# Designs tried in a protein design run: designed miniproteins, single chains, continued (2). Part 82

Each design is a single chain, and the fold is of that chain. pLDDT is the mean over its residues in the fold that is shown.

## One batch from the design tools (miniprotein)

Design m6836
Fold by ESMFold2-Fast:
Structure m6836 (fold): chain A 75 residues (1-75)
Amino acid sequence: MAKLTLRVTVTGSRAAEVLEATAEWLRAQGAEVKVDLEKGRLEAVMDIDAPADVLVEATLDSDTGKLEIKITELP
């Protein structure tokens, strides 16, 4: 089993609400989740069925709905 690290940054007026909801959902899936509401960030780590570790970085503007996702396969 490989590790998925998910790093989420949420900006805008709904950042705390989105981060808390996302963290609750990820914990329900068995992820280890750390939330920094003051910085608008969360980091989650979970086991995945993949050949390599994966880093997913997501940035969401909660006011505009703009979402940017970067996926990196780790060696």
Scores: mean pLDDT 82

Design m6837
Fold by ESMFold2-Fast:
Structure m6837 (fold): chain A 113 residues (1-113)
Amino acid sequence: MIDKHFQNAVDAVVAKQYDQAEKEFKKSDKYSEFVDFVKSLEDYIKSVDKGLVEEKLIEALKSSDKNIRIKAAIALGAIGSKNEEAIKALKEATKDSDEEVAYAASKALEKIQ
């Protein structure tokens, strides 16, 4: 079963409510690295060409590290990617064996479709 604070944080990031997402991730010690990720996410998206960001995030969705896959799904949702390859990769990620990866991917798709 997926953590409620994780769900609330993912929903907030996809809605570009970064302060709320940070607060929700802070409520569980297991998500400490996601707090730092959210703090840097807005600046990262603004500092890099959108196409290059999307290519890197699509590759990150296939990472062996589940936390990297979660961050990639969240970031693709936050940037509002309409890239067909990103949409396809997110659809595949909704079938991920990790419930948190699948949740993040489904929320990203809901935002960009």
Scores: mean pLDDT 80

Design m6838
Fold by ESMFold2-Fast:
Structure m6838 (fold): chain A 62 residues (1-62)
Amino acid sequence: SEEKALEHLNLPPEERSKLSSLMSANMLLSSTFGDDSARPELVGVENVDELREVMKTELKLL
């Protein structure tokens, strides 16, 4: 559904690829920190939000 939404917006291929990568990184972070049973030590609102933003920024630079 996310990929379909990006295609519907008719964005340039480069921007679509970048957004897709950022979405994937966010999903991985959410899976890691959102599951309190798997990674309780990483659960923290400020830490999770900060890590998401850092990951997005680092992916843009890569």
Scores: mean pLDDT 51

Design m6839
Fold by ESMFold2-Fast:
Structure m6839 (fold): chain A 82 residues (1-82)
Amino acid sequence: HMEELIERANKVIEELKKIKEQMKSLGDERTAKIADGAIKSLEAVVKELKENPSEKLYRLLERQINTAELLIDSFKKYLEKK
């Protein structure tokens, strides 16, 4: 279901944007850049999937979302230890 996957991607992008700003506020430019890279990658795949839907792009977005969700969990644990 493409609409459900895109909604999940948008939520992950929103969380990554919040994490990026928090990391910048803490002076952690390296982690902020990692979050920014993930945001840009997800946004590009979402845009391409909307313009030219394919199973290959759907599977790619699904994998990127799963990776980003793990990354978000790691960042949240890091921020809690502050």
Scores: mean pLDDT 85

Design m6840
Fold by ESMFold2-Fast:
Structure m6840 (fold): chain A 80 residues (1-80)
Amino acid sequence: AVPLSTKVEYDEEKDKITRTITAGNYTLKIEITPDKVKITFTDANGNVTTEEKEVKSGSDIVDAIKEANRRLQEALAAAA
């Protein structure tokens, strides 16, 4: 099993919540602001993929987190 590490940070000046999940050489970073969700995925080779979505409701935040977690699971399965 690949060990998982999770870190959550809050930036009061920007009203930003940052969730960072590290699994082996993979890193998933989710940044949540009142108007936007930014997802940054770093693969085992250091390639960075960034996706930004506008937030219109709380469900948009939940959906973005679910999608990010799914991508991480798919990357881990492909590396197994």
Scores: mean pLDDT 75

Design m6841
Fold by ESMFold2-Fast:
Structure m6841 (fold): chain A 90 residues (1-90)
Amino acid sequence: MKEKKAKELLEKFRETLEEDKRIFEEEYNSLKSKEEKRKLLEEYLRGLEYMEGVVEKLGEESEDEEAEKEMRKLLEEQRRWLEELLETLE
C-alpha cells in the first residue's frame, strides 16, 4: 500500500474516534437515568469491539504496522475511558 494512504487512513480514524467521543459525551450528559447511561456505554463498547475487527483487517491489507499499532492504541484508550465511566455508575 502507498505510505500516503496509510497516513490518511490513520488521520481519518483518529478524527472518527474524536467525533464519536463528542457525540457520546453530548448524549451521555443529556441522560438522567443510570440505566440509560449504562445502556449507552454498553452500546459504544460493542462498537469498539467491531472497530477492533475492522482495524485487524485493515492491518492485513496495509504495509504500515505502525499505523495499525496506533489505531489499536486509540481503540484501547477509548475503551478504557468508557470502562472507567461504567465503573463510576456502580
Scores: mean pLDDT 78

Design m6842
Fold by ESMFold2-Fast:
Structure m6842 (fold): chain A 60 residues (1-60)
Amino acid sequence: ADGVITPEELQEMLASIGWHLPLSSVTQLLRATQADLGLPEDGVLGPAALAALREHRASL
């Protein structure tokens, strides 16, 4: 869905740039990112989580 990244969508995006990770590893990465941002660890990044990631990157 628009504004949401699922583990499968992230896995496909990573594979397109040469990073071939198992779905379980991608799901763990998404959950770890959610935990770092203080969000529920359901493995799906919504618009609020994506906005937080953009702001975090801009402050680096």
Scores: mean pLDDT 72

Design m6843
Fold by ESMFold2-Fast:
Structure m6843 (fold): chain A 78 residues (1-78)
Amino acid sequence: HMTEKAREVLRLILTRERSEDPRFAPLQAAVDALTSSAPVKGDLETARRIVEEGEVPADVSPGDIQAAALYLLLTGGL
């Protein structure tokens, strides 16, 4: 599946780049959440709405935008 393939590619990229740029820590957390069925935070729901529904809330934060980018990468937007 494309979603599973994108997730595997993202995991590979995260492993390769993680040591120099700690900004990839949020990607690791997103991968872990999907893999372990961890509780979903509210920003992940906002990310889903941005990516799937195309709606950007007026109060969107930079963190919400990053979560949307992570969601897109994990679902096949690499």
Scores: mean pLDDT 52

Design m6844
Fold by ESMFold2-Fast:
Structure m6844 (fold): chain A 74 residues (1-74)
Amino acid sequence: SPEDRAAELLERIAERLRRRDLEGAKELVDELMALPLPRHLKILYLQLIYQEALKLGLEEFAAYVREKIAELEA
């Protein structure tokens, strides 16, 4: 299901962020955003990714994710 795929992508995004593979993390964020999921779930998932990026000190990646959240909230 799209929901099961989203859960898998969230785990893999976190793994890529922990190893500082920012380009690989962006690829998976784009895949996550392409899933046929309700907008509110996409915002929730991006918020989780944003919090993980902040926790890891990845300020530029956090800004990238924050911009995607803003696009969905508009």
Scores: mean pLDDT 88

Design m6845
Fold by ESMFold2-Fast:
Structure m6845 (fold): chain A 63 residues (1-63)
Amino acid sequence: SLEDIEEAVRLAAELYRQGKTRDEIVEELVKRGFPFDLAVTIANAIARGIPPEKILEILKKAL
């Protein structure tokens, strides 16, 4: 759902601020029940410096 995507992006951004690597962010998102492809997409975008609000815009349009 949209709420799940918003939660995933928020969590990924927080983990990145805590110094977690892209792969650690993917692992944590999958562990919490998010789909692997979504976790990889979000973690890659965060690691590339794309703002969380922009990631949400892109994902909302892809649904």
Scores: mean pLDDT 84

Design m6846
Fold by ESMFold2-Fast:
Structure m6846 (fold): chain A 80 residues (1-80)
Amino acid sequence: SLEEDAKRFLENFKEAARKLVEYYIDKLSPEEIKEILTKGARIYLEEHFKDKYSEEQLKRLFEEAEKLITEIVDEEVARK
């Protein structure tokens, strides 16, 4: 289901994003990190879900990923 796919995607993406941000936070700007993660999320959703779900459903899932990206990057910036 979309709900199960979305949950799995967001959980896996969150874990991967946190590791990527922690590694690059002292090497790239927060804006560059956000851009990389945002592009990655968009490509992943299009490649894996475009044939399964509507554009509206994918846009909603992408917006949830964008929120996670902002939260993770801002959290790491505040710690460093």
Scores: mean pLDDT 83

Design m6847
Fold by ESMFold2-Fast:
Structure m6847 (fold): chain A 90 residues (1-90)
Amino acid sequence: SELDKAIEEAHKKAGELQAKLKEILPKYPEILDKFKEKLEELSKMMEEIQRLRDEGKDEEAVEKAKELAEKVEELLKEIEKFVEEKEKKE
């Protein structure tokens, strides 16, 4: 279904973010504090998507899942830029 595809894409992007954080955290632990608010926002969006699904609001769940995927991709780019800037100073 369209909902299943949108949620799968959001989960895929979230997994990419988790993998990137796991890679970077040993060298730059300050990344968690820097992006804490954005990471918390993404977690709340995941909870909202699940609530919309549970309520049968499939169209709204699709839109929120697409928004989550876009927000995760934006955060990944911000994290990559942060790492590049840190490495240039070393």
Scores: mean pLDDT 83

Design m6848
Fold by ESMFold2-Fast:
Structure m6848 (fold): chain A 63 residues (1-63)
Amino acid sequence: MDPLLETAEWAVAQAKKRTNLSAEGKANLAKAEEYLAKGKEDPSNREYYRQAFAYAYAAMKEK
């Protein structure tokens, strides 16, 4: 499997595991899921997986 895809999937899974996300955290998770889906639809655009990872990480960073 693609290491960037695996990393993005892992990050989104970890963010989903957090049930107490703020409104901003939930918005970031929604964007992460959107970009992950876009990346799977168009794997040639590596930026989608990077965005998925970044938004998932941002969702988890919210305290």
Scores: mean pLDDT 77

Design m6849
Fold by ESMFold2-Fast:
Structure m6849 (fold): chain A 112 residues (1-112)
Amino acid sequence: MEEEERKKKLAELEEELKKKYEEAKKNKDWKEQAELLVEAAIKMAELIKELYPEYAEEAEKAIELLKSPDLEKQREGLLLVLDMLAEITGASQEAIERGRETVEKIVKALEE
């Protein structure tokens, strides 16, 4: 598959998930928003597995971790998705650190 086509499909999913998240911000508390972000990460990992065979094993591991009821496993899964996206998109160190801060906020919101 052409690189530009793969990047376009990732960007289209990211835009769809951002729209759903903006809607959730108006109608849901932060815990419900965090649950939606975990679901979004699963969808992103599933698309990465489909489009990037070189990441298929890592994406499958991330999906398994994110579907776990264990908060530590969900954190590991979120970080794996972040790392895969950072490598695919060539994200800056500042963007990666902001992503890690977001993961910690998601995990804290899901905490009982």
Scores: mean pLDDT 81

Design m6850
Fold by ESMFold2-Fast:
Structure m6850 (fold): chain A 80 residues (1-80)
Amino acid sequence: LTPEQKEFIERVREVLSKYLTDEQVQKVVDLMEELLRKGASYEEVLQAVYDFLMSIPSLSEAQARRLTGEIADVAAELSA
């Protein structure tokens, strides 16, 4: 992973740790790292994260959309 991709993952970890368990956060981080290592775009990573968040029974669709939006904001900030 590039330094920028590592910073993205760590900032996403900070965002999600406020709302998800440590185990759930680690699963998202592992998913993001695997996709980025395979050369996936940030858009593809965001879609995969959204799909994972939607699979969590305790999260509503609105919560999954909001959290994915916060992650998208981090990606946009690091790309500027």
Scores: mean pLDDT 83

Design m6851
Fold by ESMFold2-Fast:
Structure m6851 (fold): chain A 81 residues (1-81)
Amino acid sequence: SSVLESFKSLSEEERKAFIDFLISLLEHEARKHPEYRETLLELAEELRKNRDNVEGAAEVIERILKFGREVREKKLKELLE
């Protein structure tokens, strides 16, 4: 994934800033979508725990990307009925 490669190429300070941004985004989305709240808050917590662990953070980011794809596919099916 180009996202994961870009993330690993960032400086330590840039990686931490990106993680903090993603945590804020996940918490914001959790407030808007009660149906995804538990999953989004769990992912935010896992990012927080892995803030200083590049490989651990990358694994959580991959899970976030996968979840986003699954939600989009489900919403498309709901629209098509």
Scores: mean pLDDT 83

Design m6852
Fold by ESMFold2-Fast:
Structure m6852 (fold): chain A 69 residues (1-69)
Amino acid sequence: SEMVEKGKKLTKEMLEAYKNKDWEKLFELIDEMVALHKERMREAGEDVAAFEAQYAAQKAELEALIAKL
């Protein structure tokens, strides 16, 4: 599966970025993993809009918490 192979590659690259303390690259790879997950959901006929709404809400909550630090 192309999606499985992409996921494995991203996981390896994320671990390498983490070991190198390359936080910018790590966040970019996380965004790519989320994009890959959404594509898998579309192929499976799952509700991508619901996932995106939940993800956006959780991200906004996290950003609001960080802003208070």
Scores: mean pLDDT 76

Design m6853
Fold by ESMFold2-Fast:
Structure m6853 (fold): chain A 92 residues (1-92)
Amino acid sequence: GGAKSPAAEEGGRAAAKGGLEIMKADPSKLAAGAGAALLGIGAVATSMFTGDAKAAGADAKAAGELAVEHAASEKALELGREAIRGGEEAIK
C-alpha cells in the first residue's frame, strides 16, 4: 500500500465542511459549495485509496481555494484556509 497523508485528509475534511458552510450561508452558491465539498472528499479518497500524498494534497489545496473564493461566512473562509494549509503540507 501507499503512504496515507493525514495532512491531505485533514485538509480534505476541512474543505468539505467549508463547502457545507457556504451552502448553509448562501443557497445560491450551491454549485460552488458542492464543488469544494466533493473535491475535498476526493482528496481524502485519493490519500486513503491510492496513497498519493502529493495528488491528495493538490486536491485539498484546490478545494480550499474554491472554499476561500466563494466563502459566504467567516467559518467557511477559515475552513478553506485550513484546507489550503493541509494541502500545502502534504505536497512538501
Scores: mean pLDDT 82

Design m6854
Fold by ESMFold2-Fast:
Order: C-alpha cells, then sequence, then structure tokens
Structure m6854 (fold): chain A 65 residues (1-65)
C-alpha cells in the first residue's frame, strides 16, 4: 500500500482532512499508536477509528519490509 492510498482510505473511513490523515500516518510510523488513535477518534466513531488503525498497521507493516 502506498502512502497516497493510505491517506485516501483514512479520509474515506474517518472524514479526516488530508493533513490530519498525514499526521496519523507519521505518528504511526514513529510508533506513537495511541496519539494516532486519539487524533482519529476526535473526528470519527470508535468503529471507524479501529478501521483506520487497521489501515495504518497494514501500511506500517508494508513499509518496514
Amino acid sequence: MSREEAIEKIMEITGLSRKEAEEAIDLTLEGKYQKAYDLILKHASRAQSMEAMNILSQYEFDKKK
């Protein structure tokens, strides 16, 4: 999954802006999972936030190969 694909999926699931989605990705890559989750949860439901975190974890896994 590319960075652009991850941004677009997060925006679609959560309604976050592009800048907020980029920040969530960067926080996840830094290992700051709780901060990323809290940022998403501010704008989305718990279910949507969990879906977004699954996208972030998949992106991080693909990036760390």
Scores: mean pLDDT 83

Design m6855
Fold by ESMFold2-Fast:
Structure m6855 (fold): chain A 51 residues (1-51)
Amino acid sequence: SQKQHWIEMAEKSRQLFLDLKEKYSSSSGASRLFTGLALTFDTWRWALLSD
């Protein structure tokens, strides 16, 4: 199953995304958008695990 590979990639992407979010957190509006995107990534990861 390739599911495990996608989960691993999602974990690495999530970590990189968090680092990028931190760098762009000072941007007005961007911080709020990144919060929504982070929630989407968490939901997507959960969906991959559940599926």
Scores: mean pLDDT 67

Design m6856
Fold by ESMFold2-Fast:
Structure m6856 (fold): chain A 63 residues (1-63)
Amino acid sequence: GTYDQLAPRLLQGLLLQGVPQADAEDIVQETFIAAYEAGNTDPFYLYRVASRKVVDYYRANAP
């Protein structure tokens, strides 16, 4: 399914950006929940939602 194909890639991208494992897993889960609720599981939409959540994470956790 879409989750099985995209979730590992999204998770790896978050980890490479320095997001901790637990927070990265939470962002991925929230991204897919938002996509399912919106009825849009397009990869571009998923990456857009995840990207915004990552920006919010950095703003909250920046030195």
Scores: mean pLDDT 77

Design m6857
Fold by ESMFold2-Fast:
Structure m6857 (fold): chain A 72 residues (1-72)
Amino acid sequence: SEELREAAEEALREALKQSPEEARRAGFDAADRVGAEARALGYGEGTSLTIRAEFERELERAVAEKERELAA
């Protein structure tokens, strides 16, 4: 949903304001928030866990990209 997408994008932006190391530490809390938001929007438990896992993958990808940019 739009609401879930916006929540995930906000969580990702907030995490990426920090250093890559701190973004990884904050990433678990951000993933939990996105999963909780999915449940609040009426997604089932299994689907919410899948959405949370997908967010974790996106966060790791974005952090890896940021690390590469900082190394350049």
Scores: mean pLDDT 76

Design m6858
Fold by ESMFold2-Fast:
Structure m6858 (fold): chain A 66 residues (1-66)
Amino acid sequence: MLSDEEIEKLLEEEYEKAKELGLEEEGEFGRRAALAAWKVGKGEVDEEEAEEIEELRARLQERIAE
């Protein structure tokens, strides 16, 4: 299992990539969604919120890849 520090590092790398593409706001939103998904894995949020966060993250990833 990844530590909180390792998760933050991975999220920071994704944010920097989005920032380089001029999608800084979308990158920040995606980073926050990924962090929320991580908290779901720790049991800190409910299953309904988990599904919404996963869908949101997938949609943002598609838009960034465009």
Scores: mean pLDDT 61

Design m6859
Fold by ESMFold2-Fast:
Structure m6859 (fold): chain A 96 residues (1-96)
Amino acid sequence: SSSMDFAYRQTERAAAELNLLVNLGLDGTKAAEQLKQYTQILMDEAKITKSMEDEIEEKLERLRELLLDPSASKTEIMNALGELLDAIRKALRTAK
């Protein structure tokens, strides 16, 4: 659907921005908030299962916690972002 495609493109854009900011050592918090907002829209539009939604929400919360943790490494943040994107892609492939 058009709305789902739009939400997915915005999710990818926010993730790319967050990736760039983290690699540059800049504050990614706003990009992460946008990523969360578009991911929530995407989950609603795609009508994914409750179990897939819970997994994605867990990955979103982990990413947020790492971004707010001054002891977290760039590698840990990047790994969490990768796990989130993998979970989103998996959910979209299996959505009914």
Scores: mean pLDDT 85

Design m6860
Fold by ESMFold2-Fast:
Structure m6860 (fold): chain A 75 residues (1-75)
Amino acid sequence: DAVARFEEQKAVALDRSQPAAARAAALRELFSLLGDLPAEHHEEALAVFREIAEDPSAPAAQRALARSILELAEG
């Protein structure tokens, strides 16, 4: 279930207590899941990447990755 996996990885990616490596892995998994998500979840998925890209407490590499994903998704 792509939606259930998305919610699980979203929780890890947004969890500030998680190690940076775990949050980065969760973010990559979220990107991988975009192709399998129903169209009605697309805006919610983009909002998650935007939240991470704009979070000043997130590691710079994770913010850069989220921004790159948004650029690819939005053109």
Scores: mean pLDDT 78

Design m6861
Fold by ESMFold2-Fast:
Structure m6861 (fold): chain A 83 residues (1-83)
Amino acid sequence: MDFLERMSKPISEEDKKALEEARNKLREVGDEAAKLGDTQTVIDIVAGELRAVGYELQGNVPEAIKTLEDAIKEAEKRVEEIK
């Protein structure tokens, strides 16, 4: 019951904002990694985005947000090591 309602219910404005903010941050880190020639970090960012989309399609928005945040942390760490 709750699962079906969750799938047809629009995402809350707070969750939409969190997803958008996380995606914008991932894009910024991806652009920096690309400038540095760090192809592996760019690939890992894309993989993180795809995992987050998978969670969103399941109606698991909290896991999607967490997946994006974890991808940001890993990517930022790698970019800082190269900078």
Scores: mean pLDDT 77

Design m6862
Fold by ESMFold2-Fast:
Structure m6862 (fold): chain A 82 residues (1-82)
Amino acid sequence: MSRALELFRQSQKAYDQGNFDEARRLAREGAELIVREAPRMSDLERSVAIIHLSVLASASKAQGDKEMEEIFREALDRVERL
């Protein structure tokens, strides 16, 4: 979780600087890290991850970034299936 959250922080910084490709790359890396870690998470840790991914997907949708929304929605679906 901590490393994925740092990647999301770096993604937001890149997005704020107008570097949208870098922002999406960092978002994919963080989301994929959460998905890979999810089978080893406790129920509480998975619940927290689901909340974070849901918030990020909603924020991306509000910004009109369909590609970034899809990154977070796909990760959310994969974590929820565990």
Scores: mean pLDDT 84

Design m6863
Fold by ESMFold2-Fast:
Structure m6863 (fold): chain A 90 residues (1-90)
Amino acid sequence: SRLEAEIHLALARMAAEILKKMAEKQDGTDAVKMAELVVRQARRAVELDPSLREEAAELLEETAEALSKSKDPELQEAAEILREAAEEIA
């Protein structure tokens, strides 16, 4: 259903915003788990509504780019997870 897909994408966006705040603070605590949550929610959104594929891939790419500028190793690992997922979804 479209509504269910939109809810999953919204959850992915919320988790992505938390990751971006973590990058601003240079605090990668639980960043990998948060990235996995973003990926899981984004994938579920696309599975339910394939028309969201481009939007989901863009979200993952933008979030990965923001995290990749961090010096925190956990945030860098989170960026790799997001980038790999974006390539698979696209």
Scores: mean pLDDT 89

Design m6864
Fold by ESMFold2-Fast:
Structure m6864 (fold): chain A 98 residues (1-98)
Amino acid sequence: SPPPLSAEEQEKRKKTEELLEELIERLSKITEELIKEGNEEVIKLLEKYLEEAAKAAAEEGLDRELLERRAKAAAAYEVSKEGQEIFKEMVEKAKELA
């Protein structure tokens, strides 16, 4: 059986998972808005990242929906200054948990 986690370690994991989920959601919304605006750079990057996600899911048995959500977040980070600022904010919050 896996070793038991302390209450403090469980709380840190929960907070880190909440920060990661918030990061993915906020960046994914930026990608969706850029797609609605017809941003060709984000559309092209997202198509590439979704193809890579589909390959990884098929070859490695990974969760396709999770990889697709991460692909959307990655596209926002690459093309959006707002996305880059959100990433920096979330990294600073994560460091406070260490």
Scores: mean pLDDT 81

Design m6865
Fold by ESMFold2-Fast:
Structure m6865 (fold): chain A 58 residues (1-58)
Amino acid sequence: MTYKALKDFTVAAKKNVTLKKGEEFTEEELAEKLGVSVTTARVVIADLEEAGLVEKVE
């Protein structure tokens, strides 16, 4: 499933990842960038959706 960043922001986990407004990413891509499991990336994405920082594209 694909998500889109609504704002420029940085996610801090095992690695720091900066997402740009309009950047599209999958759960797997975010997991790889953050250095975490896909399951952990899904939790991070859910928190970002609640914060209004990302939206689901599909």
Scores: mean pLDDT 80

Design m6866
Fold by ESMFold2-Fast:
Structure m6866 (fold): chain A 74 residues (1-74)
Amino acid sequence: SADLEEMKKEIEEFINSIDPSASRDEMLQAATEKVAELLREYEAKHPDISPAEREAIRLELASHAVKKVEEKAA
C-alpha cells in the first residue's frame, strides 16, 4: 500500500540520518525502535487492523530496516 511504501521511505531516511560513527548493532537497535514507532502510528490511523495484518506489516518494515542498516554499514 501507499502507506507501507511511505513508512519504508521514512525508515530509509531515518537510517541514513544515523551518525556514521555508530556501530551496526547501534543502528539495528535504533532502526528497531523506529519500526515500533511507525507501527504504533499506523495502528492509530487504522484502528480496525487485525493482529495478523499488524504482524505482517511489522515483519515487512523490520526486513526493510535490516536491509538498509546492512547497506549503510557495508
Scores: mean pLDDT 85

Design m6867
Fold by ESMFold2-Fast:
Structure m6867 (fold): chain A 63 residues (1-63)
Amino acid sequence: MSDEEIEEIVEEAVKAAEPIKDPEEAQRVALQVFYRKVRERKVDSESTDRALKLLGERLKELE
């Protein structure tokens, strides 16, 4: 999967989490959206690992 597609999945997960003020609930929602998109787009395991790492970094920036 391309880096652009990985960034799209991460951005969708982050946007879903942004309106949620509780950090634990925000993380839960972000992960739910992330794994839903991974399944829908049939993302390979290596790309999923890279996207998950990027998602973690983006969520830390929102704290």
Scores: mean pLDDT 78

Design m6868
Fold by ESMFold2-Fast:
Structure m6868 (fold): chain A 120 residues (1-120)
Amino acid sequence: SPLDEAFERLRKAVDEVLEIAKKLGNYDLLAESFRAIGDAAATFAEYAGNQELADEIRKAMDEAVKAAKNGDFEKAKEYSDKLIEATRKALEQMPEDEAVRAADALVSIAEFAVEKLKEL
């Protein structure tokens, strides 16, 4: 589905952010990338009417940010995966056209982070 394609693109972009940030040792930009993605994702979960998933997204974001700042890339990846999973569950509760648009917005944030990290 278009939603599945958007989430595969999001996962790929987040993994690229992790790998580039790890190579550069830029823990602060990794953390800020997780915050940008997670804040938008949590807001979209709230638009879907699911406060429980919005809270789960924010918790996963906070843990990913903490792991990134500590240089713990394994935990950062683990919590980014949890963030993406909770986001998928929340967006699946929206009308399909709105869910795809929200997922594409998150992909755009993540892909922009990849582009900016590659310029460093």
Scores: mean pLDDT 88

Design m6869
Fold by ESMFold2-Fast:
Structure m6869 (fold): chain A 64 residues (1-64)
Amino acid sequence: SRLAQLQRQKRMLQTGVASNDDIIASGETLSTPRSQQMVAASKAQKAQLQAQIAAVDAEIAKLQ
């Protein structure tokens, strides 16, 4: 069903958020310019994924 497809998509996006959270947490432990660049990139990607999750949640809400 469409609902099942959206729920699967949300799960995949949530996995992406968790992956970026792990990179941010480990990167913030390091004090190198390279680690700070990776943290910044992961924070930006996390924000994009969270926006996509919000859009998916809005579509799920329309079906319930």
Scores: mean pLDDT 88

Design m6870
Fold by ESMFold2-Fast:
Formats: structure tokens, C-alpha cells, sequence
Structure m6870 (fold): chain A 55 residues (1-55)
């Protein structure tokens, strides 16, 4: 679980550095879904990571 959140955060940060907010969300959602989160949980967690990064 912790590792999956770290992978999602890294993916989000990569796209945020490019000012690609949609790409950041999509990458975060994909990483979280691969880790076993539901679609709804993945969306909420990816959005939270984006907010924490100031995007």
C-alpha cells in the first residue's frame, strides 16, 4: 500500500513538473488502480496528491 502511494506520487510529480494536470491525474489513477484501489478511491487519492503538491 505505502509503495503504491509512493509510485502514484512520483507519477503525479512528473506530470505536474510539465504543467500537465490531466496527465498527472491519469498517471496517478493508473498507478493506484494497478495497486488494487477501486476507480473511485484512485480518483480521490490522485486528486489529493495533486492538491498536496499545489497543482
Amino acid sequence: MEKALEEARAAVERYVAQNDVQGALDAGIEALKKAGFSDEEAIQLAARILRELGA
Scores: mean pLDDT 78

Design m6871
Fold by ESMFold2-Fast:
Structure m6871 (fold): chain A 94 residues (1-94)
Amino acid sequence: MIKVTLEDKTGKIGEKVTITVKVDNPLAESAQVVLKNEYTGETIRSPLVKSGEEIKLEVTAKQDGDKYVVTVYRVSPERGEEFQDSATLTFHAK
């Protein structure tokens, strides 16, 4: 099973913040990470990743308490996109 790990971020509202997604992919299968802001509906997709690595996604936080949901899918020709794991990150304004 492919796993994803996130940590909460603190920053200024309206500034760009880098969200680091740690992907544990023990079978080295093709994976894709999707990040969605629950408030705005903004969605960012990563390139396909085969090895376990850190994926960096840049977003502009709109408000204190903004929630970002990260979902990781296994991608294969035989099964298409198969849900593996999800994690939620909360943005804290400073």
Scores: mean pLDDT 74

